# Designs tried in a protein design run: designed miniproteins, single chains, continued (3). Part 59

Each design is a single chain, and the fold is of that chain. pLDDT is the mean over its residues in the fold that is shown.

## One batch from the design tools (miniprotein)

Design m10165
Fold by ESMFold2-Fast:
Structure m10165 (fold): chain A 99 residues (1-99)
Amino acid sequence: GEEELVEKAKELKKEAEEIYEEAVEEYKRLLEEGDLEGAIKKLEEAIKRLEEILKELEELLKEAEEKGYDPSPIKEAILEIEIMIGMLLIMLGVLKLIS
């Protein structure tokens, strides 16, 4: 039902937050070590994983809209993950400029 879709969206959002936090921590560590290639790979891997979660949330959004449920919690999760992806893409762009 509606509650199951909301809980699944929350679980996917939590997974995305953990991926993002790990990627930012690893990015900082690798930069401090001078491992520019490692930093790039970590950001690219995290972006790919977040894009996979985003696709899952888009499927949940479609199901919620088709069933007449409130799509707002899923839309909020999508927006937050899009922001995370955007931030990682900025970091990746900076690394590619200094490489």
Scores: mean pLDDT 89

Design m10166
Fold by ESMFold2-Fast:
Structure m10166 (fold): chain A 70 residues (1-70)
Amino acid sequence: MEEEKQKALEELEKRLEEIERESLRAYLDGMSPEETQARFRERAEEALRELEKKYPEVAEDLRKHLEQSL
């Protein structure tokens, strides 16, 4: 349980870091701050849904972590 929760949170954090890097590149390439933020949110929600399917036992913890990150 606890080990699965830690692994799930680590995977979510890694995905959010990747999405953040992609968002920064898009911003530097001329995307507006508003559009960059909207895309970050959409991709973060997609990553959450994928991880909720993989780790249903800790889905609530993953959702709370994402809400704190947005």
Scores: mean pLDDT 79

Design m10167
Fold by ESMFold2-Fast:
Structure m10167 (fold): chain A 66 residues (1-66)
Amino acid sequence: EALKKVEELDKELEELAKKYREGRTPELEEKIKKWREIIARAAEIAEERGLSEEEAAEILVELYEE
């Protein structure tokens, strides 16, 4: 489940990045910035705790949904 949610979120990020390249707006820039921060935070937690890919995916989804 968590890995599938991350796959879905990756597609959302890819779509946001595509829109940003086609027409940059402050709203898109803020969404991309926030998403990058969430990914970085999830990666930091996963590295510190020695988490598996699935566990890291769960942390990422939780941070995104907050």
Scores: mean pLDDT 72

Design m10168
Fold by ESMFold2-Fast:
Structure m10168 (fold): chain A 72 residues (1-72)
Amino acid sequence: AFIDDLVEKVKSGELSEKEAIVAVLEHYGAKAEKEANEIISVYNSTGKYHFATSDAKYKEAVEAVEKVLAAV
């Protein structure tokens, strides 16, 4: 599956964590590069993901990001 393929590529070193997060956010139609950088920065500082909006599409993207990061 899409998420599983990204996880394997991060584990193998073919993709960075940032590149995998960008791919997830692009798949869900987010403004990938800017949002990926902000998500990673906040996560590294707080251990939590922060989105400026409660939009349902962002919640789906967050869940997918969490699955990638938890699996790598």
Scores: mean pLDDT 70

Design m10169
Fold by ESMFold2-Fast:
Structure m10169 (fold): chain A 86 residues (1-86)
Amino acid sequence: MSREELEEKLKEYLKKAEEAEKKGDYRTAAGYYALAGEAALRLGDVELAREYYEKAIEALRKAGLSEEELEELRRAYEERLAAAEA
């Protein structure tokens, strides 16, 4: 995707995540926050990606995922962030 397409996708994912949270659909919100994190990484913004991955984890906690599942997912996100900084 072009940089402009990626920036528009990031905005779209955030709007969808926020609307899902308002509806109490935390699993859907987490999915969109994770997609926003991936878009931020592709834009080169590691700090922004970290923020969105943390929002995804928080949404999944509200959705009732176990701490073990949340830790595994957090590790996967941290690996993505570390790879992007290299």
Scores: mean pLDDT 84

Design m10170
Fold by ESMFold2-Fast:
Structure m10170 (fold): chain A 100 residues (1-100)
Amino acid sequence: SSRVERLKAGIDELMALAEEAFAAGDRRSLATVIRLGLHEARIVLELIRQGKLSEEDARELLEAYLAYLERFIALARAAGLDELASQAEEVRRELEEELA
């Protein structure tokens, strides 16, 4: 699906920016990028909950976004962004519930 590919490409770019900000010690840019990633994850969650994705597309996006969130949580914790990491953990939990 072109929609799935666009959503995956967008989060891949955010992940690259998060890794760069983390390596640079730029906590402000890291926090901004992770918040954007959480916003994208919430959009995916809403599309799934509204039945706007096929079962196959929903599964593919859920698997991809769960992996991205795990990495965002790790980067946030390592940078001392504990509140943001907790917000990411909540979004990850909500996505995991959609897989069950």
Scores: mean pLDDT 87

Design m10171
Fold by ESMFold2-Fast:
Structure m10171 (fold): chain A 63 residues (1-63)
Amino acid sequence: GPLPLARAVEDYTATTPRELSLKKGDILRVLRQVDEDTWLVESLATGEIGFVPKSKIEIVGEL
C-alpha cells in the first residue's frame, strides 16, 4: 500500500549512527515500523534514511 507521511513533532539528535536526526517540522516518509517504539523513515528534504523513536513523529497522511 502507499507509505504514510509523518512530521517531526520536536527536534531529535541521533544517538547511534543508524538513527536519523530530526528538526521539528521535518516531513518524513515512513518506510517500516520496526517495533512498537521505532520507525524506519526517509527524510523528504535530504533523502537520508534512518531509525527514529515513534514518539518524535506524527502521521500526517498519504500525500
Scores: mean pLDDT 82

Design m10172
Fold by ESMFold2-Fast:
Structure m10172 (fold): chain A 65 residues (1-65)
Amino acid sequence: SEAEEALRRGQAAGNALAAALGGEAIKAVDSGDEETARLYIEAAEAALAGDVERAQALGKEAGSL
């Protein structure tokens, strides 16, 4: 169904976003910025849970620090 395809595409997008956010978290850890790393980790977790909007909001907050 269209709804099932939308859910699957959302999960795939969430997985891709989580990978990108995880990469940013690693960069933050490497730079010694534990607070920024924590926010990117939380954003990646939201993305893995399929909450792309929350993941984007948290990622933007981390990028604004």
Scores: mean pLDDT 80

Design m10173
Fold by ESMFold2-Fast:
Structure m10173 (fold): chain A 64 residues (1-64)
Amino acid sequence: MSLEEITEKLKEIAKELGVELSDEVAEALARQILDPNAKISTAVFQEILAKAEAVSKIVKKLKE
């Protein structure tokens, strides 16, 4: 899967779950899925932490 494909799928799953996911957070999550060492900004990281439960559910659905 390309970065674009993963980002698009994450946004689709978030919409299905009724979770609001910014383009920046979706892209950062896609980068982390492709490369766990990929750097993300502190602001994006804080947003991911604030939505940790929702993010966990989105990533789990992506891997199903």
Scores: mean pLDDT 78

Design m10174
Fold by ESMFold2-Fast:
Structure m10174 (fold): chain A 69 residues (1-69)
Amino acid sequence: MAAQRAFEEGKRLAAEGRYEEAVPHYQEAIALDPTFAEALANLGDALEALGYTTHAAAARAGAEAVRAA
């Protein structure tokens, strides 16, 4: 599966509030494209919604690092 398709499926699930299901799709997108800043940012948002504050901060920091490069 292309990174973009995994990301779009994650976004759809997150929009429905289904964050636990969205996380693995965002992780797949990042595994396929580690420079996918938007997938890293959305992973951070989903992790924060699930209460994984430290993991959410790390994902968001990764997104900022990619965007700054």
Scores: mean pLDDT 83

Design m10175
Fold by ESMFold2-Fast:
Structure m10175 (fold): chain A 72 residues (1-72)
Amino acid sequence: HMEELKKEIDELIGRAAAIADRDPNSISDEVIEATLLMIEAAVTKHIKNPEEAEKAIQRLKERLDRLEARVA
């Protein structure tokens, strides 16, 4: 179960990185938010309780979905 959660976290990091990398010469609010999401996702890998990790991943997914909708 934890290995599946780690894969979900890596996918979230990849999606956030795609937003952050859109313009390396410009720092927008979206790039800052994407960078913060990547940091929180990386920290989530250190959660030892799978249920707690699952809840954290769900919150990150909701925030990322809203961010992606704004940059589309």
Scores: mean pLDDT 77

Design m10176
Fold by ESMFold2-Fast:
Structure m10176 (fold): chain A 73 residues (1-73)
Amino acid sequence: APLTPEEALERVERGAAQLEHLYRLGIITKEEYDLGLKTLRNEALKAGVSEEEADEAIQRGRERARTLPPEQL
């Protein structure tokens, strides 16, 4: 089933948090990090999320990675 906009926003936030964590550990390159974020953003747009909402969800995901332990991302 296609994602709802709310489900897409949650996926972007969690995905961005996981990508931020992996990038900070040096597990993924900057190119892989940027591509991962672009992919999450594009999937959200296809689900009816605005560019602004997707960008805000990415920011929340990055902040989540800074404050929560890895098992909660």
Scores: mean pLDDT 84

Design m10177
Fold by ESMFold2-Fast:
Structure m10177 (fold): chain A 95 residues (1-95)
Amino acid sequence: ELKEEILEEIYRLMDLLDQALVEAMKNKDYETALELIGQIARLIGLYLLVKGDGLNIEHALKVLEEMRSFAEKLGLPEIVEHIDRLIKLLEELKK
């Protein structure tokens, strides 16, 4: 159940980052687009590790904190909110 919630939240976050990527590409903001591609790749990695039961929770939390800082810098509050939800779910999984 908790694993399914984590996978769903990662998927939602990937969709939000993809929407931000499409917008950056439309605005010809290629610097932001390249950074977003990197963050999407990191999330795909986390998704696969969760699905395969190979997740290092401490590493995942570090990755998400870095993504949170990036999203705050870009002014993407919806992405920040979903990262915070995912961090909470991972901390719950650790208990």
Scores: mean pLDDT 85

Design m10178
Fold by ESMFold2-Fast:
Structure m10178 (fold): chain A 64 residues (1-64)
Amino acid sequence: SSEIERLRKEIEELERRIEELQAKLKEALAAGDKERARELALEEAGLTVRLLLLKLKIRELERE
């Protein structure tokens, strides 16, 4: 369905965003930038929760 397709696209976008944040977090940690590392870690945590909720929603829709 078009709804599941839209959710899958959102998941792909979130997964790419999380990957970008993980790379930036590594850089911040290597640089010793504790404040930036904290901000990036919190943002990553928020996106991870959102990703899990979208995956759950797809599972619900696939069960009809």
Scores: mean pLDDT 87

Design m10179
Fold by ESMFold2-Fast:
Structure m10179 (fold): chain A 74 residues (1-74)
Amino acid sequence: DAHLQEGERLFRQGRYEEARAAYERAIAEDPDNARAWYNLGLVLERMGELEEARAAYERAIALDPDFAEARAAL
């Protein structure tokens, strides 16, 4: 997904608000993309939005119960 890749690039640059928007767009196009939900959780953590980050990680785990990185984040 182009929006997912763009979000990852922006996240690596520390551009968290733009990374969040890109991940939210990726989720809007494919709400079952566990990786997009996990990456949204990571950027929300960097922004201090801890409760929203937890919810995003829980959604990633619900979509992929074997997602070790998302499970470790909780």
Scores: mean pLDDT 88

Design m10180
Fold by ESMFold2-Fast:
Structure m10180 (fold): chain A 73 residues (1-73)
Amino acid sequence: PSQEELDIAVAEIGLAVVISVARSYAKKNPELKAELEALIARGRAAMDAATTAEEARAVYRETEKEFDAIIAK
């Protein structure tokens, strides 16, 4: 694979980890479930739309940042 393909794959793995943690959090914190499910849906849609490694990394980082903001409430 090209370096760009590898960088995209790493960003996709990063997003998958954030989604997994968010799902676990939603299970234990039902008051945050709707907001976390919306975050997961947005992150997945944005990653599916990403065509470059830079875009994929931005999706991962923004989703992680939004997740941190939600759980800090």
Scores: mean pLDDT 86

Design m10181
Fold by ESMFold2-Fast:
Structure m10181 (fold): chain A 72 residues (1-72)
Amino acid sequence: ALAELERLAAATPTVASLADAPAELHALLARAARAAEAGDWAAAEAALLEFARRFPAHAQAALNLYRAFLAR
């Protein structure tokens, strides 16, 4: 989960803006946020990992959100 997300972020150093991302990317982020709010960390990790795998240019953003969810 986290280690896989860190690997995906490291493999794609190109930083892409979330503002120009497709609606599907935003839907995955919304799903991760709702799961985290519900305390379902497994679902939150799965959604963020799916995000990072499908949108590798945004993997760093997914990692940052995951760390933010854990830090609160």
Scores: mean pLDDT 68

Design m10182
Fold by ESMFold2-Fast:
Order: C-alpha cells, then sequence, then structure tokens
Structure m10182 (fold): chain A 90 residues (1-90)
C-alpha cells in the first residue's frame, strides 16, 4: 500500500470505530471495554508505524483512554477526529 492508501485505510477504520462507539458503546461490558481500549492502543501504535501524523496517534490514544473511562461520547469524538486528520493527510 502507498502512504496515501495507508492513510485512507487508517481514516476508514477510525471512522468505523467512532460509529461503533457512538451507536453501541453503552452496551459493552467492562471486559469488552478493556479489550476495545487495548485494540485502540494497538491501532494507534500501528498507525504510527504506518506513518500517520502524530495528531492521529494522539487522537486514537485519547479514544482508548475514554473507552476505559466509559466515556463513549468522548471516545467516538476522538476516533472521529483521528479519521478526519488521517483523511486530510492522505
Amino acid sequence: LSREERLRLIARLAQAAADLLESRGAEFSEEERQQLAEGLRLYAERARELGAPEEVVEALEEAARAVEAGDFERAAEAAREAARIAAEAA
């Protein structure tokens, strides 16, 4: 994948995460929330490895922290912000 294609993929996945968190966040158990937060942190690390802007990585890490705190509105907003920045950088 080219850098542009990688950034578009990051944007699409972050948007999908935002949509999931907004629509279903309150339905997740504590165990599922921990797994989601871990997944978002891993995704942030992989985004950095793929050359995403630091703002994208920070937004994904913020989404992970918000998920752990049970703040799905903040988590969805952070993931949506990551998607916007990644799409603009593509």
Scores: mean pLDDT 84

Design m10183
Fold by ESMFold2-Fast:
Structure m10183 (fold): chain A 55 residues (1-55)
Amino acid sequence: TRWDGLSEEQRARWRAVLKEAQALYDKAEAEKDPAKRSALLNEVRDRLQAATAEL
């Protein structure tokens, strides 16, 4: 989906999701426990998939 085709409300929602995903990714990058890192990366993926399905 192109940003130009989205409403301002949809753009704001996508910005929020991307910020949350980025924060989780940054936590995964800093995480030294492989199991916790994997869980954080899976959460990033799941959140991005859910956001895509909403649009």
Scores: mean pLDDT 76

Design m10184
Fold by ESMFold2-Fast:
Structure m10184 (fold): chain A 58 residues (1-58)
Amino acid sequence: DAAKKAEEYSKKALELSKNKGDTDEAQELSLKAIEAAEKAMEEGYTVESTDDGLKATK
């Protein structure tokens, strides 16, 4: 599920950035979150950036 993946990857990336700073893993998760968000938007979801990461709604 693209919407769920966008939320999960973005939240994980934020947690890593807060705890370990800017890492390759955090950057990779951010890119995966963006890819999943783009797919979710193609499926009709609205994706918003929040303090807790991306949120997808339909």
Scores: mean pLDDT 77

Design m10185
Fold by ESMFold2-Fast:
Structure m10185 (fold): chain A 95 residues (1-95)
Amino acid sequence: AEEAARAAAEAGRAGAEAAARARTVAEAAGGALAVIGAAVGAVLAGRRAGDEEAGRAGAEAAAEAAREGAERAVTELAREAAELGARGAENMRKG
């Protein structure tokens, strides 16, 4: 009785921890998308100012950095999802 309750509480904590990490990765991916949006804004601002070449170069560099950040965030999210799945399977085996 007490041992089963303790094991369930530990499994619950492990699940909550994995979910919190998955949320952090999802928030990082959202941040990367915001940087991509800013890069588009920079292109439009450069054209407005008549400095299209400088605006394009800056936006292109920002878009590349944002793309790399988004790819990294997606990779981390996939890893956290795989860990959560593995923990779920392990918890099912244990009880």
Scores: mean pLDDT 63

Design m10186
Fold by ESMFold2-Fast:
Structure m10186 (fold): chain A 114 residues (1-114)
Amino acid sequence: MEYVTYGHGRTKPLSPIERIAALILEHNLNIVDAYITGETDLKVGDKVEIFGKTYTVEALVVDPETGIKYLILKNEETGEYALLKADPSVKGVHKDPALLEELNKAIERIKKEL
């Protein structure tokens, strides 16, 4: 499919979270959890364990200005997806319901843009 959308005079590129939202919409992914962690060297195809769940990295978007990475993770047991935000300023691994809300708002914005 050729996605030529000029978004009612949109002149700015998608933000990192909006690029993740576009991938989610394109592939109809079910994102059920969001997590935040510190700096990571994870790449597409890598495995990571978060709170006793094993995920495979399916997609990666990097913000070159901030060093923040957004990763789409697939749970190998359930087939559900999660979002991981890797922020160099963060320590440890935490659930981030605010990130899930931000993602859902980005998805709704992308759906409404032409």
Scores: mean pLDDT 79

Design m10187
Fold by ESMFold2-Fast:
Structure m10187 (fold): chain A 116 residues (1-116)
Amino acid sequence: MKQGAATAELEIDGKKYRLGVTVTLPEGKEEGYATAVAVDENGTIVAFGIGKAKYDPEKNTAIAELKLVSKEEAQRLARELAERYGRPFGGVYTDEEIDELIKRAKGKEVKVEVPL
């Protein structure tokens, strides 16, 4: 299993945000998952990121393709997952559950290169 983390700066409508990104690549796979937290200049969490990560062997990095979702969207997704899978949002997710969450997430798409 390979893991990486990076911090990126994001500007939306003239406001500066910091994005903390974590990537996990399963053993023997070139595709994995990425999560992120976006904070404003005051350190307040304003968005969450979820998406896929793809290994780039030439750079030894992972390219994280994330959807940044608002707190309201994250709460909506948590409720929908709980209803579909009969369990609370949180804990260990299957690949199938993660793929469904990514497909249903509504938000701004961003790409971040994460060193491995």
Scores: mean pLDDT 72

Design m10188
Fold by ESMFold2-Fast:
Structure m10188 (fold): chain A 68 residues (1-68)
Amino acid sequence: ALPLLKEALRKAEELGNEELTKSLRKAIEALEAGDLTTAMAAVHDALKIAPEELKPLLRRALAELQAA
């Protein structure tokens, strides 16, 4: 999940979407800290505001977190 979230963060920064970038940074920090619950919540929040092109990437990241 972490590589998918880092790629999504890079794309969010390129798009200038500050809210998406903030949610993705929170998800990455939580995941690196081992807090799967917070990471999943942050990815779920990111999915609510993500452009359609990033939604499949974020859905895959969420599925990997749920399988962990």
Scores: mean pLDDT 80

Design m10189
Fold by ESMFold2-Fast:
Structure m10189 (fold): chain A 82 residues (1-82)
Amino acid sequence: MYSEEAKKYYEKGLEAFEAGKYHEAIYHYHQAIKLDPNFAEAYYNMGKALEKLGATAGAKAYYRKALELDPNFEEAREALEK
C-alpha cells in the first residue's frame, strides 16, 4: 500500500492537473514519488502532465517507469504505443 502522505500529494497533483496547472501537478506528483518510489500511478500521471507541456521524451520515460513497477498497467502501455 502507498503511504498516506504520498497519496495526499498524488491527490493534489490530480486536482492541479484538472485545473490545467500542469507545472503544479508535476510538483505534487514528484513529491508523491519521493515519498513512495513504487507509486506506479504517480509516474503515469507525471507522464500525462509532461505531455500537456510538450515534454514528450520526459513523458515516455515516466510511462516506462510506471510499466516497470506494474507490468499490467494498460494505460501506461497504451501511452507508449502512441
Scores: mean pLDDT 85

Design m10190
Fold by ESMFold2-Fast:
Structure m10190 (fold): chain A 77 residues (1-77)
Amino acid sequence: SVEEKLEELLKKFKELLKKMIEALKKGDEESAKKYIEEATKVLREGAELAVKHGKEEYFAELMKPIFEEFKEEMEKL
């Protein structure tokens, strides 16, 4: 389903953000840049899929906990 595809894309997005944060903690700026670029592409793909199928609200609700967790982790850097 579209919802299952959106969930898989956001799971991948979350994993890429975690890898980016870990790269930043290690001072690996090159890897951090690659992970954020990949995360941005995945997020765009998910947003486009959500818009195409009228699932913007569902996508936004899935994004909320990911965004809050990312914000908390970035504040610790």
Scores: mean pLDDT 86

Design m10191
Fold by ESMFold2-Fast:
Structure m10191 (fold): chain A 85 residues (1-85)
Amino acid sequence: AKLVLTKVGDNKVKAENLGDKEITVVLSDGSTITLKPGESVVLDGSKLKSVKVDGELVAYFGGEVLSDNVKVSLEDDGSLVIEVK
């Protein structure tokens, strides 16, 4: 799975599923947004809480990684990439 997060404005983040697995973004308000492969959404960056892949919690926004199979990287364009094996 591959999730790319790009800052697009003040408190606005574009979340893109560039992988082959369904990704669920969990917001601090308890709401969830599910991204199928190739889908994207613009979210309030202040509300980003965590990421789930195949129903499993894999990472928290803020730099806490919960799984040994998760790679988090910052790209040259300032995007954050979360990859799960």
Scores: mean pLDDT 73

Design m10192
Fold by ESMFold2-Fast:
Structure m10192 (fold): chain A 66 residues (1-66)
Amino acid sequence: SSAEKEKLLEEMEKLEREGVLAVIEGRYDEAARIMERIAEIYEKLGKYEKAKRLRESAKQLREQFG
């Protein structure tokens, strides 16, 4: 529904701000977790390629800093 899509977009914007802050503060494991949560939102929106790229980025952060 339109309301569900809007809710998902608002949740994603909040997570994006939290993710940026986590990176700035050196909290790389938390940043990777946030990327995975954003990827779940993209999957719910049917944007599977964007979700895949975010999961790959999260994996790279975990491998380097987790």
Scores: mean pLDDT 88

Design m10193
Fold by ESMFold2-Fast:
Structure m10193 (fold): chain A 64 residues (1-64)
Amino acid sequence: SEIQKKTKEKLLEIVDEGKEKGVSEEKAEGLKKLAEEAAKLVETEEQGELLVERLREKIKELIK
């Protein structure tokens, strides 16, 4: 679906940005796999937005 594609793209972008900011390549690869799987479960825009926000917070914690 369009929502799933949009969510997946945003999640992958967040992981790549995190990788540039200090997340290890190994952790980034794991997060990308989880992001792709999670995006398949998204049925609404609200769910996608929550997932994006959750991942952004996790990346911030990993960089600290």
Scores: mean pLDDT 81

Design m10194
Fold by ESMFold2-Fast:
Structure m10194 (fold): chain A 70 residues (1-70)
Amino acid sequence: MDKIIEYVSSKGPIKPEEAREKLEEELRLAKELGLEELVERAIEIYEKAIDEGVEVGKALFEELQAELAA
């Protein structure tokens, strides 16, 4: 769960094709484990990191992590 979100936040700036291949494998596994909501949020953070920059993605990830900890 958190491993996938951390991967998105820390590895977000890597090449899109390479990041997508690795992330899709982990996202598919997460879906099989019933973590669909977290997968969708991780994808949104990844897209925001690409569009608005890694710092924005990190901020969104920290907010998600706080929600999960609560």
Scores: mean pLDDT 61

Design m10195
Fold by ESMFold2-Fast:
Structure m10195 (fold): chain A 59 residues (1-59)
Amino acid sequence: SEADELLAKALEAAAKGDYKTAGELGKQAVDLYLQQGKEEEARRAEEEVLRAVLAGMGG
């Protein structure tokens, strides 16, 4: 799905140190999951992206 693709790209951006892009793509993925009624997937996506961004910024 588009949400899964955006989440994958968000996590890839985080892995590359592009935390702004990771946050933006992650928010888009969460929004699409919520629009689809996938509340658990949205919550998981938000948690994963936030964790990845915060871990990178903490160095």
Scores: mean pLDDT 82

Design m10196
Fold by ESMFold2-Fast:
Structure m10196 (fold): chain A 73 residues (1-73)
Amino acid sequence: DHNAKAAAYARKAAEAAGTEEARRSGEAIQDMALNGESAGAATGAYEAAKAADTEEARRYALQAMNHAKSAPA
């Protein structure tokens, strides 16, 4: 399930975030993925990766984006 994997990686990105803003962003992306909002989750994850304050958070955000992009419409 690509949406479930996108959500799991978004949560890991939030946990790896060094700022509360980045953490809340990852939590929002997780929520979008769990609600089946695959396009929103993919876009949010891309923006989170660009804004990432740690390499770990960036890596997890990119994984979330790739899984969200692969989710069924």
Scores: mean pLDDT 80

Design m10197
Fold by ESMFold2-Fast:
Structure m10197 (fold): chain A 63 residues (1-63)
Amino acid sequence: MLEEAVEHMLEGQKAAEAGDYRTAAEHFRRAAELFAQVLGPDHPVTKAARAGAERYEAEAKAA
């Protein structure tokens, strides 16, 4: 679970760097879900992943 969440965070960052905001948002959403399951929804890491998902979801819609 935690390892998978970290993997999704890294893939999300790579997608964002490539300008693929849709894929980035998807990976950050998956990471947030996994982090919430392991660390809880209020953990700073879970909140960071969720913020990333929201940011790139907005970017994908604006592009």
Scores: mean pLDDT 83

Design m10198
Fold by ESMFold2-Fast:
Structure m10198 (fold): chain A 65 residues (1-65)
Amino acid sequence: MKELEEEIGLALARMAIAVAKIMLKNGTPKEEVIEYLRKMAEKMREQGHEKAAEELEEAVRELEA
């Protein structure tokens, strides 16, 4: 069921973004957090979770702004 797989991907992506924000607040270097999110986006895209990858890539763009 592709729709359920996509929803799971989005949930994982959103959790990763929340973790990334906590990492930044606790003093993790921005470059390390961006690398973490980029790797997650790549994995999501490889698995066909395109919307999840897009949300992760958008979070990366916000951090680079």
Scores: mean pLDDT 82

Design m10199
Fold by ESMFold2-Fast:
Structure m10199 (fold): chain A 55 residues (1-55)
Amino acid sequence: MPPITSRVFPDVTAHSGEELIDFYTERLLELAGGSTSPAAFLKAAEELKKEVEEA
């Protein structure tokens, strides 16, 4: 796997962040364990980012 630039989120800054954020939020909720708090989103984002980087 040479480049990992568009594996999970290809273009977060391409079109409009708002729509992408909404879609991204659903993914974060699953990783957070079903929490609806901003703190849980941070934890989920860190895990997702790690997975993308390790992959």
Scores: mean pLDDT 61

Design m10200
Fold by ESMFold2-Fast:
Structure m10200 (fold): chain A 80 residues (1-80)
Amino acid sequence: MLTREEAAGIVHYLAENDPATFLELVDAILRGEPVSPEVAERVAKAINDYLKEKGIDAELTPEEAVAVLREYLDWVRAQA
């Protein structure tokens, strides 16, 4: 599984490079709503591209990508 630092980097990358997709994802997660398959696929692609750029030999499915970000955002909420 990705570390918390890796998850934080992914969240930052998405917010900077695809803010529209990031905002849709965050809104759905914070409201407890399902993430659309199209948004999940865009998120997974962006994350996998980011991981390749960082030399991390990992590939996430759309479900795994959403789960990683959901877990990280839940943790951030608990800290705030």
Scores: mean pLDDT 77

Design m10201
Fold by ESMFold2-Fast:
Structure m10201 (fold): chain A 86 residues (1-86)
Amino acid sequence: SQEERNEFAKLFLEVIKKLKEEGIKEITVKDLIKKLEELAGRKVDEQEVIDMVETLISRKVNLDDVVDLTPMFEFVEELEEYVKEL
């Protein structure tokens, strides 16, 4: 649903912002999922996270793969503006 997509987008944005503040430039997909779950206070759909990551980096990933966050940091500013417009 649109509501679920909006919730996920906000959660993803918050986690990427925290990683940027912490100076973390690389993270495994599984650790990214853990950060999302910690912030949400609930389990997230691992496949939704994988699909989002694959879309952003234009390649397939596994849970143990390391993801470069630098492109996501640039995307976060655009996504933050989008979320504020609603």
Scores: mean pLDDT 79

